# Designed miniproteins, single chains, continued (2): the designs that were tried, part 43

Each design is a single chain, and the fold is of that chain. pLDDT is the mean over its residues in the fold that is shown.

## One batch from the design tools (miniprotein)

Design m5467
Fold by ESMFold2-Fast:
Structure m5467 (fold): chain A 97 residues (1-97)
Amino acid sequence: SEEQRKKARENAKTEERKLEIEMLELMRKGLEGDDEAAAEAVKLIYEALMKQVKTDEDLKELREGFKELAKLYRELGLDKAAELAEKYAKEVEKKLE
């Protein structure tokens, strides 16, 4: 029903906000030199954003975002997080074929 859909959307919104805050905190820790936290943030971001993908433009934005993130993490010496971001950029690229 419409009421059930509305409640599901509100619950999803609340969980999305919690996940976004968690991802931002892990990213902040990564920028402070915590490679494990940065890698965990990359994983959570990928899982959350892939659920929201509806168009090829969404996939292109994700691919470019992960490429940029990987570059930044390489420059910071966060090699584990960079490698994971590079892997996700390639996985997104496969979906564009």
Scores: mean pLDDT 79

Design m5468
Fold by ESMFold2-Fast:
Structure m5468 (fold): chain A 70 residues (1-70)
Amino acid sequence: MIKEISDEEATELFLTRMDPEKWEEAIKKGKEELKQTVIDLKNKGYSYEEIAEYLGLPSVEKVKEILKET
């Protein structure tokens, strides 16, 4: 049976009741960890295509996007 509230709506309600700053910090931390993993794999000699496959990313463009973040 389909739930009355969508998964997206339920997530928004939960996050709105939590500190919005904590949500932003979690996103920022996740981006930094992902960027470091990409850098480590590049240093080991993996190509962007291999890194994308290893991390389950949809394309090599996503790997390049992550590296452009500070």
Scores: mean pLDDT 64

Design m5469
Fold by ESMFold2-Fast:
Formats: sequence, C-alpha cells, structure tokens
Structure m5469 (fold): chain A 71 residues (1-71)
Amino acid sequence: KKEKAIEKMEKAIEYKEASEQMRRMGHPDLSKQAEEQSKKYKEEGKKLAKEAGVDFKEVLEEAKKRLEERR
C-alpha cells in the first residue's frame, strides 16, 4: 500500500512541475489543468499513506528521491 502512495505522490510532483513550466511558457490553461491533476494525486497519496499507516512526509521524501534518481 505504501508503494501506491509513493507512486501517487510522484505523479503529484510531476504535474506540479509541469504546471509551473506551462505557466512560464505562457500556457495558463494547461498550467491550470496540470495543477488540478497534481492536487488530485496529492490527495490520493495522502489517503493511501493514511491507509498504510505511514507518515505522509516520508512518502513525499521517498517520491522526491525516486524522481531525482529517474531524472
């Protein structure tokens, strides 16, 4: 279950970064869509972390670490 929480947080971070990039490129509509997806995945990740009995901060840190290793 913890693994799914981390995956959802990875998606949330990716969409947040995409939103910021789209805004910088002058695409506010795409930025808005990406921000909404980021919020959705963040909430799903929080729910999964709670269900798995793990600290959300640990899930967030692990998701960031995995994204850094992949990028």
Scores: mean pLDDT 79

Design m5470
Fold by ESMFold2-Fast:
Structure m5470 (fold): chain A 84 residues (1-84)
Amino acid sequence: DKLKEAEKLAKSKDPLTRLRAAQIFMDLGRYEEAKKLLEELSKSKDPWVRANAYTLLGRMYKELGRMEEAREYYQKSMDALSTL
C-alpha cells in the first residue's frame, strides 16, 4: 500500500524522507497531502530543503495546469538556492 508508505515517511524527522513522501503523494494524485507537507518543508531553515520543496510545489502546480503558481514556486526555489 503506497499510500500507507507515504503516510509513514511523512512523519519522519528527516526532511529528505519527508520530501520522498511528498513525491509519492503527488504520484498517487494526493495533491492536498503533498501540498501540506511541501508547504511545511518550504519553511525549513535549510535552503536546500526549501529549494527542493519549492521545486516539487512548482512541479505539482504544473501537473495541475496552474502555470502561474508553478512559475512562482520555481522562482522561490531559485531564490532559496541563491542563499547556499
Scores: mean pLDDT 88

Design m5471
Fold by ESMFold2-Fast:
Structure m5471 (fold): chain A 68 residues (1-68)
Amino acid sequence: STMERIEARLEEMKERLKKENAPEEVLKAIDLALERMRTQSPAAAEALLREVEAHVQSELEKLRAEKA
């Protein structure tokens, strides 16, 4: 299902963020996004997932730069 795919993708992103020692606030933001996606249409949930993916990638780049 669409939600199963979205949940799996968000969990993968959370694991990457945890590995980089992301703040708990960032992890909670992903959980809130998932709750929001559950209240949206499938198309809107997929659009929100793309926005979350872009944000997570930006945060990961920032965290890695801070460690360098």
Scores: mean pLDDT 79

Design m5472
Fold by ESMFold2-Fast:
Structure m5472 (fold): chain A 100 residues (1-100)
Amino acid sequence: MEPEGSAGAIRVEKDGVRAEVDFASETPEADRRYTAALVEIEKALREKKEDIHVEIRGGATPEQLELRERAREIVESRPPNTAVGASGTLEEMRAAIDRA
């Protein structure tokens, strides 16, 4: 069953840069975990000062979060100009993780 979940938003502002993240969760517990992880991802992005604009919206399964974390680790090991982190990369990472 795919519930719409509860709506939520995280707003982070630092060094004049403001990022707002919206998400829908199926349960309050999943919502809290997803929220905490998104904050960590946002912090990592800001610390690296990558020249990319990232908006994370909607949804939230732990699986999606894990794939985003994996993409983040790859970006950190690769040059800034990489395709990792694109929406297509998420599906490829999911397949690779399942097969690995």
Scores: mean pLDDT 45

Design m5473
Fold by ESMFold2-Fast:
Structure m5473 (fold): chain A 104 residues (1-104)
Amino acid sequence: MARFTAESVIAVGGRDTGRLIGMSYWQTGIQYAQRGDNDLAKRYARRSREMFEVAGDPSTGYRGVGDVYRLLGDNDMAIRYYQLSLSHNPNNQVSRDNLERLLA
């Protein structure tokens, strides 16, 4: 299902299409994480991040990776990716809220 490169998606559908596909990859990653499929969860999180990066929204991409690691119980990696999300957009409320919970 991740047959297209992020760049080819943006070239044919623009940034809005890139963000929609990024969200689709993120949702798939979340589903794999919820059932404990570590490798597929991380693969789809990476594809989502790559899609959001070329779509001009790297903060949302990094947040999505953080969400997947958090669901897998890897809190150290989740914290790191939420911090990366906030480095691109300090107003990303979802990343901020999740980071605060993980640091508490």
Scores: mean pLDDT 83

Design m5474
Fold by ESMFold2-Fast:
Structure m5474 (fold): chain A 101 residues (1-101)
Amino acid sequence: SRVRELVERLLELLTELSRAFDANDIDGIKEVLEKLREIVDEAEKLFGETPVLRRAKAAIDELLKAIDENAPREVIEQKYREVMGALGDLITELVERERAL
C-alpha cells in the first residue's frame, strides 16, 4: 500500500529528526525536515488538503523559518515540539486511512 509506505518512511524520518535535534545538527535537521515536507506533499496529492496535512505543512515550514532566521533556542525547541505533535497526528490519520482500505 502507498499509505503504508508513507507511514513507514514518515516514522523513519521522525527518528532521524529526533537524532539530528539531539545532536544539534542544524544541517541534518533541515535535510530531514525537507524530506518530511515531501512526504506531506505526497499525502496531500493522495487525499487532498486536510486540516491535519495543513497543520503538518505549517509546522515544518515554521521550524525551517525559525532555523533560517537564527531564532533563539527556546523558539526552535517550541517549533520542534509542534512539528513532532503535528506529524504524530498525521501518522494517526494515515494509519486510520490504511485500516479503512
Scores: mean pLDDT 87

Design m5475
Fold by ESMFold2-Fast:
Structure m5475 (fold): chain A 86 residues (1-86)
Amino acid sequence: SKADEIIEEIKKVVEEALKKLRDLYNQGKSPEEIRKVLNEYLEKVDELIKKAREAGATDEQIKEIHTLVTKLLIEANYYIEKAREK
């Protein structure tokens, strides 16, 4: 379904975000730059979640996506705090 396609796109975007934030941290980017990139990915994910709901995504699918976003936020905060220590 269209909803399933958007849900899979969100999962790929979250995976891309995790890799990108790790790469930025490893490159020695500032906490501010890492946070900026995090916010860009979060805005993209929010728009896709709206589209998924409009396309008929189930409550279970949306809950799974919220779990992935929570994991992204935890990992991002780890890199941001570690970047402050440098």
Scores: mean pLDDT 88

Design m5476
Fold by ESMFold2-Fast:
Structure m5476 (fold): chain A 80 residues (1-80)
Amino acid sequence: LREEAIRRLTERLLKLGIDEVTARQLARSTVRAAETLSEEDAIRMVRLGVQVAKQSGQLTEEQAEEATRLLEEEVRRLIA
C-alpha cells in the first residue's frame, strides 16, 4: 500500500518536470508524514520539504508551487 502510494505520487511529480531523485524523496516524505503525523503536521512537513528542495536548486519556483498543492492534496486524501 505505502509503496504503491509512493510510486503513484512520484509519477505525478515527474510529470511536473521534477527530477526522479527529488520526486521520490518528496513522495516518500509525504506518504510517511500522512501515515505518522496529524494533517496539520504532515502539511507543515510537506511545505518544509518543498522549501528545502527549492532553496537547494532542485525545484524551480513554479515547480515548488505546483508540488506544494499536489502534495497537500495527497496528504488530505491519505488522512481522510
Scores: mean pLDDT 85

Design m5477
Fold by ESMFold2-Fast:
Structure m5477 (fold): chain A 73 residues (1-73)
Amino acid sequence: SSMQYVTDLSQRLGKLYQEYNVPEEQREQAKLKINQAVSRVQDALSAGLPEEEVKKLIEEELKEVEEFLKKLQ
């Protein structure tokens, strides 16, 4: 189901968050960035994006979040 993509993305984003030691003062910003990535994928699914495009978007959002988290350290 389409919700499976959101679940997978959330689990992968959670692993990235745990991997990067974000300072306490910046954790709210990191969580907001993660929530934004999830929302973009949910919006794409609601708009009826093809499965292959959704998978590509998930990988792009994961890369963007990882780069963001690197900058917070």
Scores: mean pLDDT 84

Design m5478
Fold by ESMFold2-Fast:
Structure m5478 (fold): chain A 78 residues (1-78)
Amino acid sequence: PEITEAPTSGKVGEVVTISGKNLNAAGTKVFFGDKEAKIISADDTQLMVEIPPGAAGEVEVYVEAGGQKSNSAKFTYE
């Protein structure tokens, strides 16, 4: 999986879009730091996810699909 576009900031419970490549596989997960996000919808190039509760400040967002970890994007909780 590869992230090409991700939100740079947001609030807990907000639904956001992550764009990329090879994002949809059996067992796809999205993480904001160490917190797993709820996936609302998924396809190979786009995920809609709900921002999970997490530690305040800057975290890394990444996708895990088919046992492979994507590149990371920076994200700041508002």
Scores: mean pLDDT 76

Design m5479
Fold by ESMFold2-Fast:
Structure m5479 (fold): chain A 85 residues (1-85)
Amino acid sequence: SAAELAALRAEAERLLEEIERLLVKYAVMTGDVETAQRYGKEVRELERRFREAVERGDLAEARRILAEMKRLKEEVERLLQEKGV
C-alpha cells in the first residue's frame, strides 16, 4: 500500500541518516577516512536500490534492502566499538 511504502521510506531515511552520522564520527575520531568512504559507497548503493524498489512499488525488495541497511548500521556500530569510539 501507499501508506506502507511511505512508512518504509521514512524508516530507510532515518537509518541512512544514522549510518552517515556514525561514519562521520568514525572518520573524525579515527582519521580513517578511507574506511568511512568505503562504507559510504555501500550506503549510497543501498539508498539507490531502495529508491528504485519504492518507485516500482516493490514492497518485498524494499523490505529486503531495509534489512540490509539495518545490518550495515550494526556493522558500522561494531566498527566504532572496535576502535574504542
Scores: mean pLDDT 88

Design m5480
Fold by ESMFold2-Fast:
Structure m5480 (fold): chain A 94 residues (1-94)
Amino acid sequence: SEEEKVREGLINALDKLEEFVKKYETDPELVKKMNELIQKAKEAVENGDYEKALETLRELAEFARKHSKNPLVIERVELLYGVAEEAKKYIEKL
């Protein structure tokens, strides 16, 4: 279904974000916390709980903005939040 395709796309994007954080974030404590939030968002998407996924990604974006010194990490997290928000709107119209 179209919803399944969107869900798979979001899961793939979250997996790519985890890889990106591991590559570009140098602080292992920040990597750990960000990956915990990415995993929580991924589980919410897998369960079809897009509201929880967006709230978790908002928390991740705020955490990255406050603690990360790498603007590429901050920008990538905020980009994924926007993609997830649009995906939720699309699914709600199906």
Scores: mean pLDDT 87

Design m5481
Fold by ESMFold2-Fast:
Structure m5481 (fold): chain A 100 residues (1-100)
Amino acid sequence: LEERRRRVLEEASRAVLELSRVVDEVVENGELLRERAEEIALEVAIEQLGKSGEEILRAARERATTRERAMAARLIEDRLRRDPEGALEELQRRAEERLR
C-alpha cells in the first residue's frame, strides 16, 4: 500500500513536470488545459484516497500554484457542487483503477 502510494506520487510529480514544459507553448488551448487539469484532479484524488470530498478539494486548493493545478481544484469543486456523491464515487473509482 505505501509503496503503491509512493509510486503514484512519483508518477504525479513527473506528470506535473511534463505539463510545465509545454505551458510556454500553450497560448489558448482550453481543451488541452482542461485535459491536463482533469489528470491532476485525478492525481490529487489518488493521494487523498478514502478521504471526504472536502478534504480532496482542500488538498487541491493548497497545491493550486500553477494554472493547471488551479483549474484542477476548480473542476473538483464544480463536480462536487453538481453531484457530490457521484463525483466522489467516480474520483475514487478512477483513483483505484490507476492504482491497479
Scores: mean pLDDT 65

Design m5482
Fold by ESMFold2-Fast:
Structure m5482 (fold): chain A 66 residues (1-66)
Amino acid sequence: MAEELLKKAIEEAKKNKDDPQKVVDIASQLGAEVARLLGLRSHADEDTANEAALPVLKAAKKVMDA
């Protein structure tokens, strides 16, 4: 579920706020997991997978931008 993945990303990012590179790594890992989940459930459409990963990446950038 995309919302659970996003929540997990935010929680992990909060735990690693002191290390911005760790936050980026978490976002990348979850973006990949969202893409895999999308490919497994709906279709292997990269546009759809990229759109699903966008909220996770945006949340990570928001944490780093703060």
Scores: mean pLDDT 61

Design m5483
Fold by ESMFold2-Fast:
Order: structure tokens, then sequence, then C-alpha cells
Structure m5483 (fold): chain A 95 residues (1-95)
């Protein structure tokens, strides 16, 4: 595996914290609604993305049992919304 440089970690700190806050809010909304499925989480996160096609794709992946691929797709879309440079770094690391 490639170890991340301290400079990259520092640049990603703020975008990752924003992603964590969005995910925590989605999980809390799910808990209040009595839903615990990955499908419900993807639907809740989809309300904050600007691209409904990304949410549809992620939901199809969850229905196929490809939950990690769905999570990856959603996280990358949210990162592009928050910080396009951080999204490019993560995309390269996942390639």
Amino acid sequence: GVELDEEILEKMKEPLEKIKELLDKAVEKMKKAGKTSAEALVEEIGKVTKRPEVTKKALELVKQGKTLEAEKLIVLDLLREIDEEAAKIVEELLS
C-alpha cells in the first residue's frame, strides 16, 4: 500500500471532517426513522447530492450486495461537492 504524506493528510482533514458530519447526520435521521439498512442510508445521503443519477447507481449497487462500491461512489460525489482537489486525490489512491 501507498502511505499518505502528511501534507496530503492535512489537506484532506477538513473535507473528510465535512463528509463525517454529513454521514453522522444521515445515520441519525435513519435511526429516528427506525431504518438501519445500507439502502436507507444511500437514500438519505442522496438528498444532499446534486446528482440523482449517482444516488440511483449507488442504490442499484446496494441491491446487488456491492455495498462498498456504493459507499465509494457516494463518498467521491460528496467530496467533489465539498473539495474537488481532495476528490481527485482520493480517486487516484483508489485507482
Scores: mean pLDDT 71

Design m5484
Fold by ESMFold2-Fast:
Structure m5484 (fold): chain A 64 residues (1-64)
Amino acid sequence: MSRVEEARELGDRIVKMLVSQKASQEQRDTVLRNFETILRSEGFPQSVVDELIKETREKLDKAV
């Protein structure tokens, strides 16, 4: 699996965790901010980070 696919799997796990915990919007925003920091620290280009965060946010918004 590529590093990008591993990052997407991490995003999917984050969505499942936040949904199962019925996390508040504030908690969701904090976790997404931390995820963005992790992706940047691992050397992903900003365009890829933005795309992964957007995908994760959209999945989270659709998961009621």
Scores: mean pLDDT 82

Design m5485
Fold by ESMFold2-Fast:
Structure m5485 (fold): chain A 64 residues (1-64)
Amino acid sequence: SSLATRLLDLYRGLSRYYTLDETSEILAEYFGISPEVTRRILEGLISGEITLDEADEEIKRARA
């Protein structure tokens, strides 16, 4: 879950200055995945609908 942990930590920093949509676009470019997938993963992590392990697997699949 190191990818998902990094995603969430970067989101927490960026959310001080950027909207969820803007943060999703920035992090999408950084992780090499789409903004739509990034937004879905962030929303799931923030709401507790998905675990860090589930988010990590989604990131890996989206990068394949």
Scores: mean pLDDT 86

Design m5486
Fold by ESMFold2-Fast:
Structure m5486 (fold): chain A 84 residues (1-84)
Amino acid sequence: FEEYAKEVIEKMRKLVEELKNTKLPKEEREKILEEMKKLKKDFEEKAANVYGVGDTPFRRKALEEMERILKEFEEIIKKREKEE
């Protein structure tokens, strides 16, 4: 489970880095945001249904990190919109 959480967080971080390094059109930015939200939702669902992990400190910290990354991504999109 811990390795799975690391994989999801790493995927989300890569998407943030791609957004920072590339001028993406609005449609592509929205598609990536949708993907980020799905990654978090899938993690939450699989934690309960596949791994049988309840409300543990580790699960909470992983979800908090994912939410932090998602908020960072949203802020970058807002900044890009202001530049357009």
Scores: mean pLDDT 74

Design m5487
Fold by ESMFold2-Fast:
Structure m5487 (fold): chain A 94 residues (1-94)
Amino acid sequence: MFKFTDAEKAQILEIAKDREKALSYLETLIALVRAELAQETNPEARALLEEILARLEDAKKRLEAGELSPEQFLEMMEEIQRLGAEVRAVRDRA
């Protein structure tokens, strides 16, 4: 689950080529993670969600500065997906 399919990678790379679409995508994910954090009671899951939020906020800043390539955007999204899988694993154990 921490690897995107070739089709998902292609979609993310197309999003990353369009600054406005990439910013909208990141803002949507930030809003979703903030909503999850507001409801999360598991301390381990909260720590992982806070890390995800920090990485998304960093990605947004780098994208706004023009310092994020489409390939780097994809790598950051793959890491976010990996951390999201860890959140689910923590919840499944609780």
Scores: mean pLDDT 82

Design m5488
Fold by ESMFold2-Fast:
Structure m5488 (fold): chain A 66 residues (1-66)
Amino acid sequence: PKVTIKPGSGSYYYSTVKNTLSKVPGVKSVTVDPGNDTAYVETDDSLTLEQLQSVKVPGVVSIEEV
């Protein structure tokens, strides 16, 4: 899944998104791309996109499949 992060706060939103999503059961890794205000999330087979989208994370604009 691809996470779009709100621009304008730099490392604060990047850290919040990475730390919060990394603690979600079923998330294997979170890779932030600061140049594009995005993060890529690797999930296991038990975590659906809908479940990931239900997590309310400050600074997240959208979560979608790539």
Scores: mean pLDDT 76

Design m5489
Fold by ESMFold2-Fast:
Structure m5489 (fold): chain A 69 residues (1-69)
Amino acid sequence: SLEEEIREAMEELEKYAKEHFDPKTQEAFLKAFREVAEDALADGRPLQNTLVSKKREEELKKKIEELLK
């Protein structure tokens, strides 16, 4: 299900963030991803769709950049 996929993605991102970012950056990164995931659930778009995934990745990068200003 989409919820299971988001859960798995969150777990992977938490591991990645813990290894590569400081605690403050980890919080910003995970918050930005949660917002993207919530938007995906609201839109009913599958995260597996490569075109949508690329667009969501770009949106996530922009949100992280704005949060880290």
Scores: mean pLDDT 63

Design m5490
Fold by ESMFold2-Fast:
Structure m5490 (fold): chain A 84 residues (1-84)
Amino acid sequence: LTEEIERDRETALEAVNAVIEAVKKDGIQKGADLAVEFAERHGSLAVEIIAAIVQILYAIDKISGEEDNEFALKVLEDIKKSLE
């Protein structure tokens, strides 16, 4: 159980780091796409939750018509800190 939780945490941390870099370089849409891809590959509940959060952030950005990558990055960095 503890080892499974630790592996899930490490996978989630890797996913969050990759998504943060994608958002910084290519914006929230690419971050959302990458998060979904990670969730599909790894089957981790934590990664699925992260993918859902990124998709929600992208949906809010799309609906508002504003590019709020700074807010999305802040949320993702807070998630990363919680996993470290």
Scores: mean pLDDT 73

Design m5491
Fold by ESMFold2-Fast:
Structure m5491 (fold): chain A 90 residues (1-90)
Amino acid sequence: SLIEKAEKELEEVRAEVDEIEANPELSVKEAAERAQEIRLRLIEVYDELKKEAEKTGDPELKELVERVLKEGDEIEERLAAYLEKLREKE
């Protein structure tokens, strides 16, 4: 289902953020590229869920849209903080 797909994507995104923050071998460029890919994936998930929720009126989809937005903001803050920390070393 779309709900299960979105839940799985959020879990995978969180795991990738953890990997980025914990990987000492990543270059600044590689970390930035992975962060950008994660941002685009979150935007796509949000847009798809929002459109489907608006079409169907499904309350589970509506609640998931709200949760994806909140968790997406948290992930974006983590990625931004990590990249800022890397840039400060220059």
Scores: mean pLDDT 81

Design m5492
Fold by ESMFold2-Fast:
Structure m5492 (fold): chain A 80 residues (1-80)
Amino acid sequence: MKVEIRSLAINEKGETVYFKQEILEFEKPLSEEELKELAEEFMEKVIKEVKEKYPGEKLTVLTEVRLDGELKVILEKEVE
């Protein structure tokens, strides 16, 4: 099965300043908990990168996980 993880960071002006995507293949179905763990791990990597690139800026980071094209997880976090 195909898992697509994408994150984007939006600044206070509503502009997308960062985008990252990863596509993974798995031989077995993943649970919603496993998909959420993948999303959280991916989001933490993105948060680290955007904090280093935009120190002191308030950003909203959105992370989506799709399984075979179906949206399964959405995470949102504000970072400074």
Scores: mean pLDDT 82

Design m5493
Fold by ESMFold2-Fast:
Structure m5493 (fold): chain A 71 residues (1-71)
Amino acid sequence: MDNAEKEDELLARLDEASEAGDADAALEALEELAKLLIASPIPENQETGKKMLEAVEEMRRARAEREAALA
């Protein structure tokens, strides 16, 4: 599968998750998109992908803590 095709699929998943209010699905799509950017030969995309992965990891951690607190 071409990277562009996979990127479009991930963007569609982000849109669907956003419409559904499914933050976990949105974070999964962002993580996969970040990995695609890191695999890019373009240094700017690699840097953006790394920052995005760090943000996703922090958001996942914060969400897990918040969900545990909400009972």
Scores: mean pLDDT 77

Design m5494
Fold by ESMFold2-Fast:
Structure m5494 (fold): chain A 60 residues (1-60)
Amino acid sequence: SALDLLEEFFGGNREAIRNFVYFDLESVSEELRAYLELRGPFRPGKGGYPEAVRALLERL
């Protein structure tokens, strides 16, 4: 369900979702983290949240 929520808010942008999860793995379930790692490598997070992540957090 967390992945489905992220896909809905990010419009299926997997790169943005992986960046979000990589930045805040502590707040994401281990199952979702393992799933995303299995499907592809995480990208290194840059400092701060992308605008899309900010918008998501504002809605939650």
Scores: mean pLDDT 51

Design m5495
Fold by ESMFold2-Fast:
Order: C-alpha cells, then structure tokens, then sequence
Structure m5495 (fold): chain A 92 residues (1-92)
C-alpha cells in the first residue's frame, strides 16, 4: 500500500506542477486511501493522520487553483509516507 501511495503522490505532484489540478486531486485522493488503510493495518495511525491532513490541505489548495500550495502539501505528505515506509521496513 505505501508503494502505491508514493506512486500516486508522485503523479499528483507532477500533475499539480503541470497545472492539471483535477488530476492532482484524483491522485491525492488515491494516495490518502492507501495511507489510511496501511496506517490501520500497521499501527501507524498517527503518521497516517498527519499524512492525511497534508493530503487534505493539498486537495483544498488544488480545488482553490493554488498549484504552488498544492505541491507544497503533497511534498509534505510524501515525506511522511516515506518515513512510514522506512519504519515498516525496520519492523520486518
């Protein structure tokens, strides 16, 4: 799930940078779903909540037409998800 979330985050960031904010919202929503599902399964609910808040902020900015702010929040969410993946690999 986290690899799927990271792929969607990368696509959302690329879409937002290209000005395709509708596509950015679509990928951000898919990333959020994957993060929430993984957080519940792994016990990383606090990290998943922080990533979800960043993704919601990115979606809000994108819907408002603010591509720069959307990218900033998507990058914040990506950083959190990358740290979640690192923690998960340590648990194996």
Amino acid sequence: PLEEALRHLEEAIEAARAGDLERAVEHAKKAGRAVSEFGKQSGMDDEAERASRALLAAITAARAGDAERAVQHLEEAKEIVERMKEKYEELK
Scores: mean pLDDT 84

Design m5496
Fold by ESMFold2-Fast:
Structure m5496 (fold): chain A 70 residues (1-70)
Amino acid sequence: SMDDQIRQVLDNYQQQVNQLYDNYTTLMTQNSDDSDRLLQIERDYQQQLDELQQQLDQQLRSLGYYPPDG
């Protein structure tokens, strides 16, 4: 069903976000003494989150899911 497909898309998104966060925290720990590198890691993390959100929006639109104006 469409509901099952939407759930699958959301579950996949959450899994990707969790994996990205785990990678982010690992990199931050490995570079804790380098403030310039930490800033770059944070920027890369935010960019990758934005890309995942855009991908989620495209997948939900493809399934005809539009949040109601409310």
Scores: mean pLDDT 85

Design m5497
Fold by ESMFold2-Fast:
Structure m5497 (fold): chain A 91 residues (1-91)
Amino acid sequence: PLTTAAGILLIAGDSERAEELAEKVKNPEDLALLAFHAAKAGDSELAKKLIEKVRDDPSAIKQLEKTAKVAKELGLDDVAKAAEEAVKKIR
């Protein structure tokens, strides 16, 4: 699956290829999962970009909460705040 491939590339440190594949992903839950992998890989810019795409979608809540937790643990305060803000706005 496209989302799994992009996630593996993020873990491997290939942010460029991961971003290219992520642009083809349309499912909000999958985009939020990729934001989680980007945050875990330390790619704050890609993580924030992916969070912004799903910030108003209820199906993304579970992955956004995981992204906020991982970002906070890694010291990516801007990513953690973006994910927390997105979760708060989803009702």
Scores: mean pLDDT 76

Design m5498
Fold by ESMFold2-Fast:
Structure m5498 (fold): chain A 80 residues (1-80)
Amino acid sequence: SAVADAGAAIMAALQANFSSDMVNLADVLALIRQVSADLGMPALGQAMVTALLQNFSSDMVNLQDVLDVMQQTTAAMLAA
């Protein structure tokens, strides 16, 4: 599935670009927007960005919590 492959690739890009357990949310959102656009999946990237902004109110967020929200968002898009 193109959506599943893109979701996995975006999550892999985050894991490759961030070495810390705590990451800046704005940097995460910028990377999601860039990678999703490069993959031709801007709608998936926007869904992930929206979900992250709804789930996190802090400038610094736990990377694993970010990945969990992204995985849930990808699964929801696959179910639609």
Scores: mean pLDDT 88

Design m5499
Fold by ESMFold2-Fast:
Structure m5499 (fold): chain A 90 residues (1-90)
Amino acid sequence: MEEEELKKEVEEYLKKVAKEIQERLAKLEKEGNQIERDILLAMTRMKAYLLGLSDENIDLLLNNKDVKLEDFSEKDQEALLKALREEKKK
């Protein structure tokens, strides 16, 4: 697989995940459902830590509407690319 194509797929996936999480958080905020919001945040951070992402890049994912792969650290980009490569080998 071409590395450029893999990076594009990771970026598309990150944008989708960021949008879905941000929309869920906004909905819970509007509903005043603080407990479910806190649980969603904790679960998101836990999953991101399992992928090898840093706190800075988790906060970027949660707060940036137009997240791009290059917004992440080199290490986090490598972790995401590795995770997608392993998923495609299944």
Scores: mean pLDDT 72

Design m5500
Fold by ESMFold2-Fast:
Parts: sequence; structure tokens; C-alpha cells
Structure m5500 (fold): chain A 85 residues (1-85)
Amino acid sequence: SSLEEQIKKYQKELEKDPNNQQALTNLGKSLYDLGIKLAKQGDYDKAVEYLNKAEELFSKVEGGFEGTIEIGVALLEIAVKKVFE
């Protein structure tokens, strides 16, 4: 399935059950992957938007999620590129 189709599927699962831990984790990972893909394409504004959405989803995962550190690093790297490169 395409990444965009996976995202839509997990969004629908969360609309039905906002606390679905598996859907929160899967949607967060998919949005992170989309954010990184957009950053590699030079679309930094959309990349930041999707990485922020991934972080918000991971913040709702019970017990926390280690991917939040990786998102923080990616956001800092994009911010540097937008200002200095």
C-alpha cells in the first residue's frame, strides 16, 4: 500500500478510537516517514508540519515512545537548513 493510503487508514482507525495505541504508533511512524521524505525533497514546511503531527501522536502513546527524540533531531536539522542553507 502507498504511504498516503496507510496514513488515511490509520487516521480512520483513530477517528473511531482516539486512544488506539497501535493506530497512534502506526500513524505517528507513517507521518514521520512522510516528513523525512518531504525534507529530502526540500519541502521543509510540509516536512515540519508532518513531523510535528507525528510527535503529537507519539506523545499520546502510553509509556512514551522513543521516536520523539528522532523527530526532535530531524526538526532541528530542517530548521538549520531553512535558515542557513
Scores: mean pLDDT 79

Design m5501
Fold by ESMFold2-Fast:
Structure m5501 (fold): chain A 62 residues (1-62)
Amino acid sequence: SSLKTRLLDLLRSALNEGLLTETEFNALLAEVNSLLDAGKEVAAALIVIGAIEDARVEKAKE
């Protein structure tokens, strides 16, 4: 779906910006693909957005 392309682009952008490690990226990719295969598109989007927001918070704190 078009949503899958958008979610993958968001995850790759976060990886390239250093917001996600390769390990975190691979774990999120597996979870998102599982949710999309189950037809849970909203849950997949929320997981991606939440993970990126959490990563931004972690990057801002010492």
Scores: mean pLDDT 84

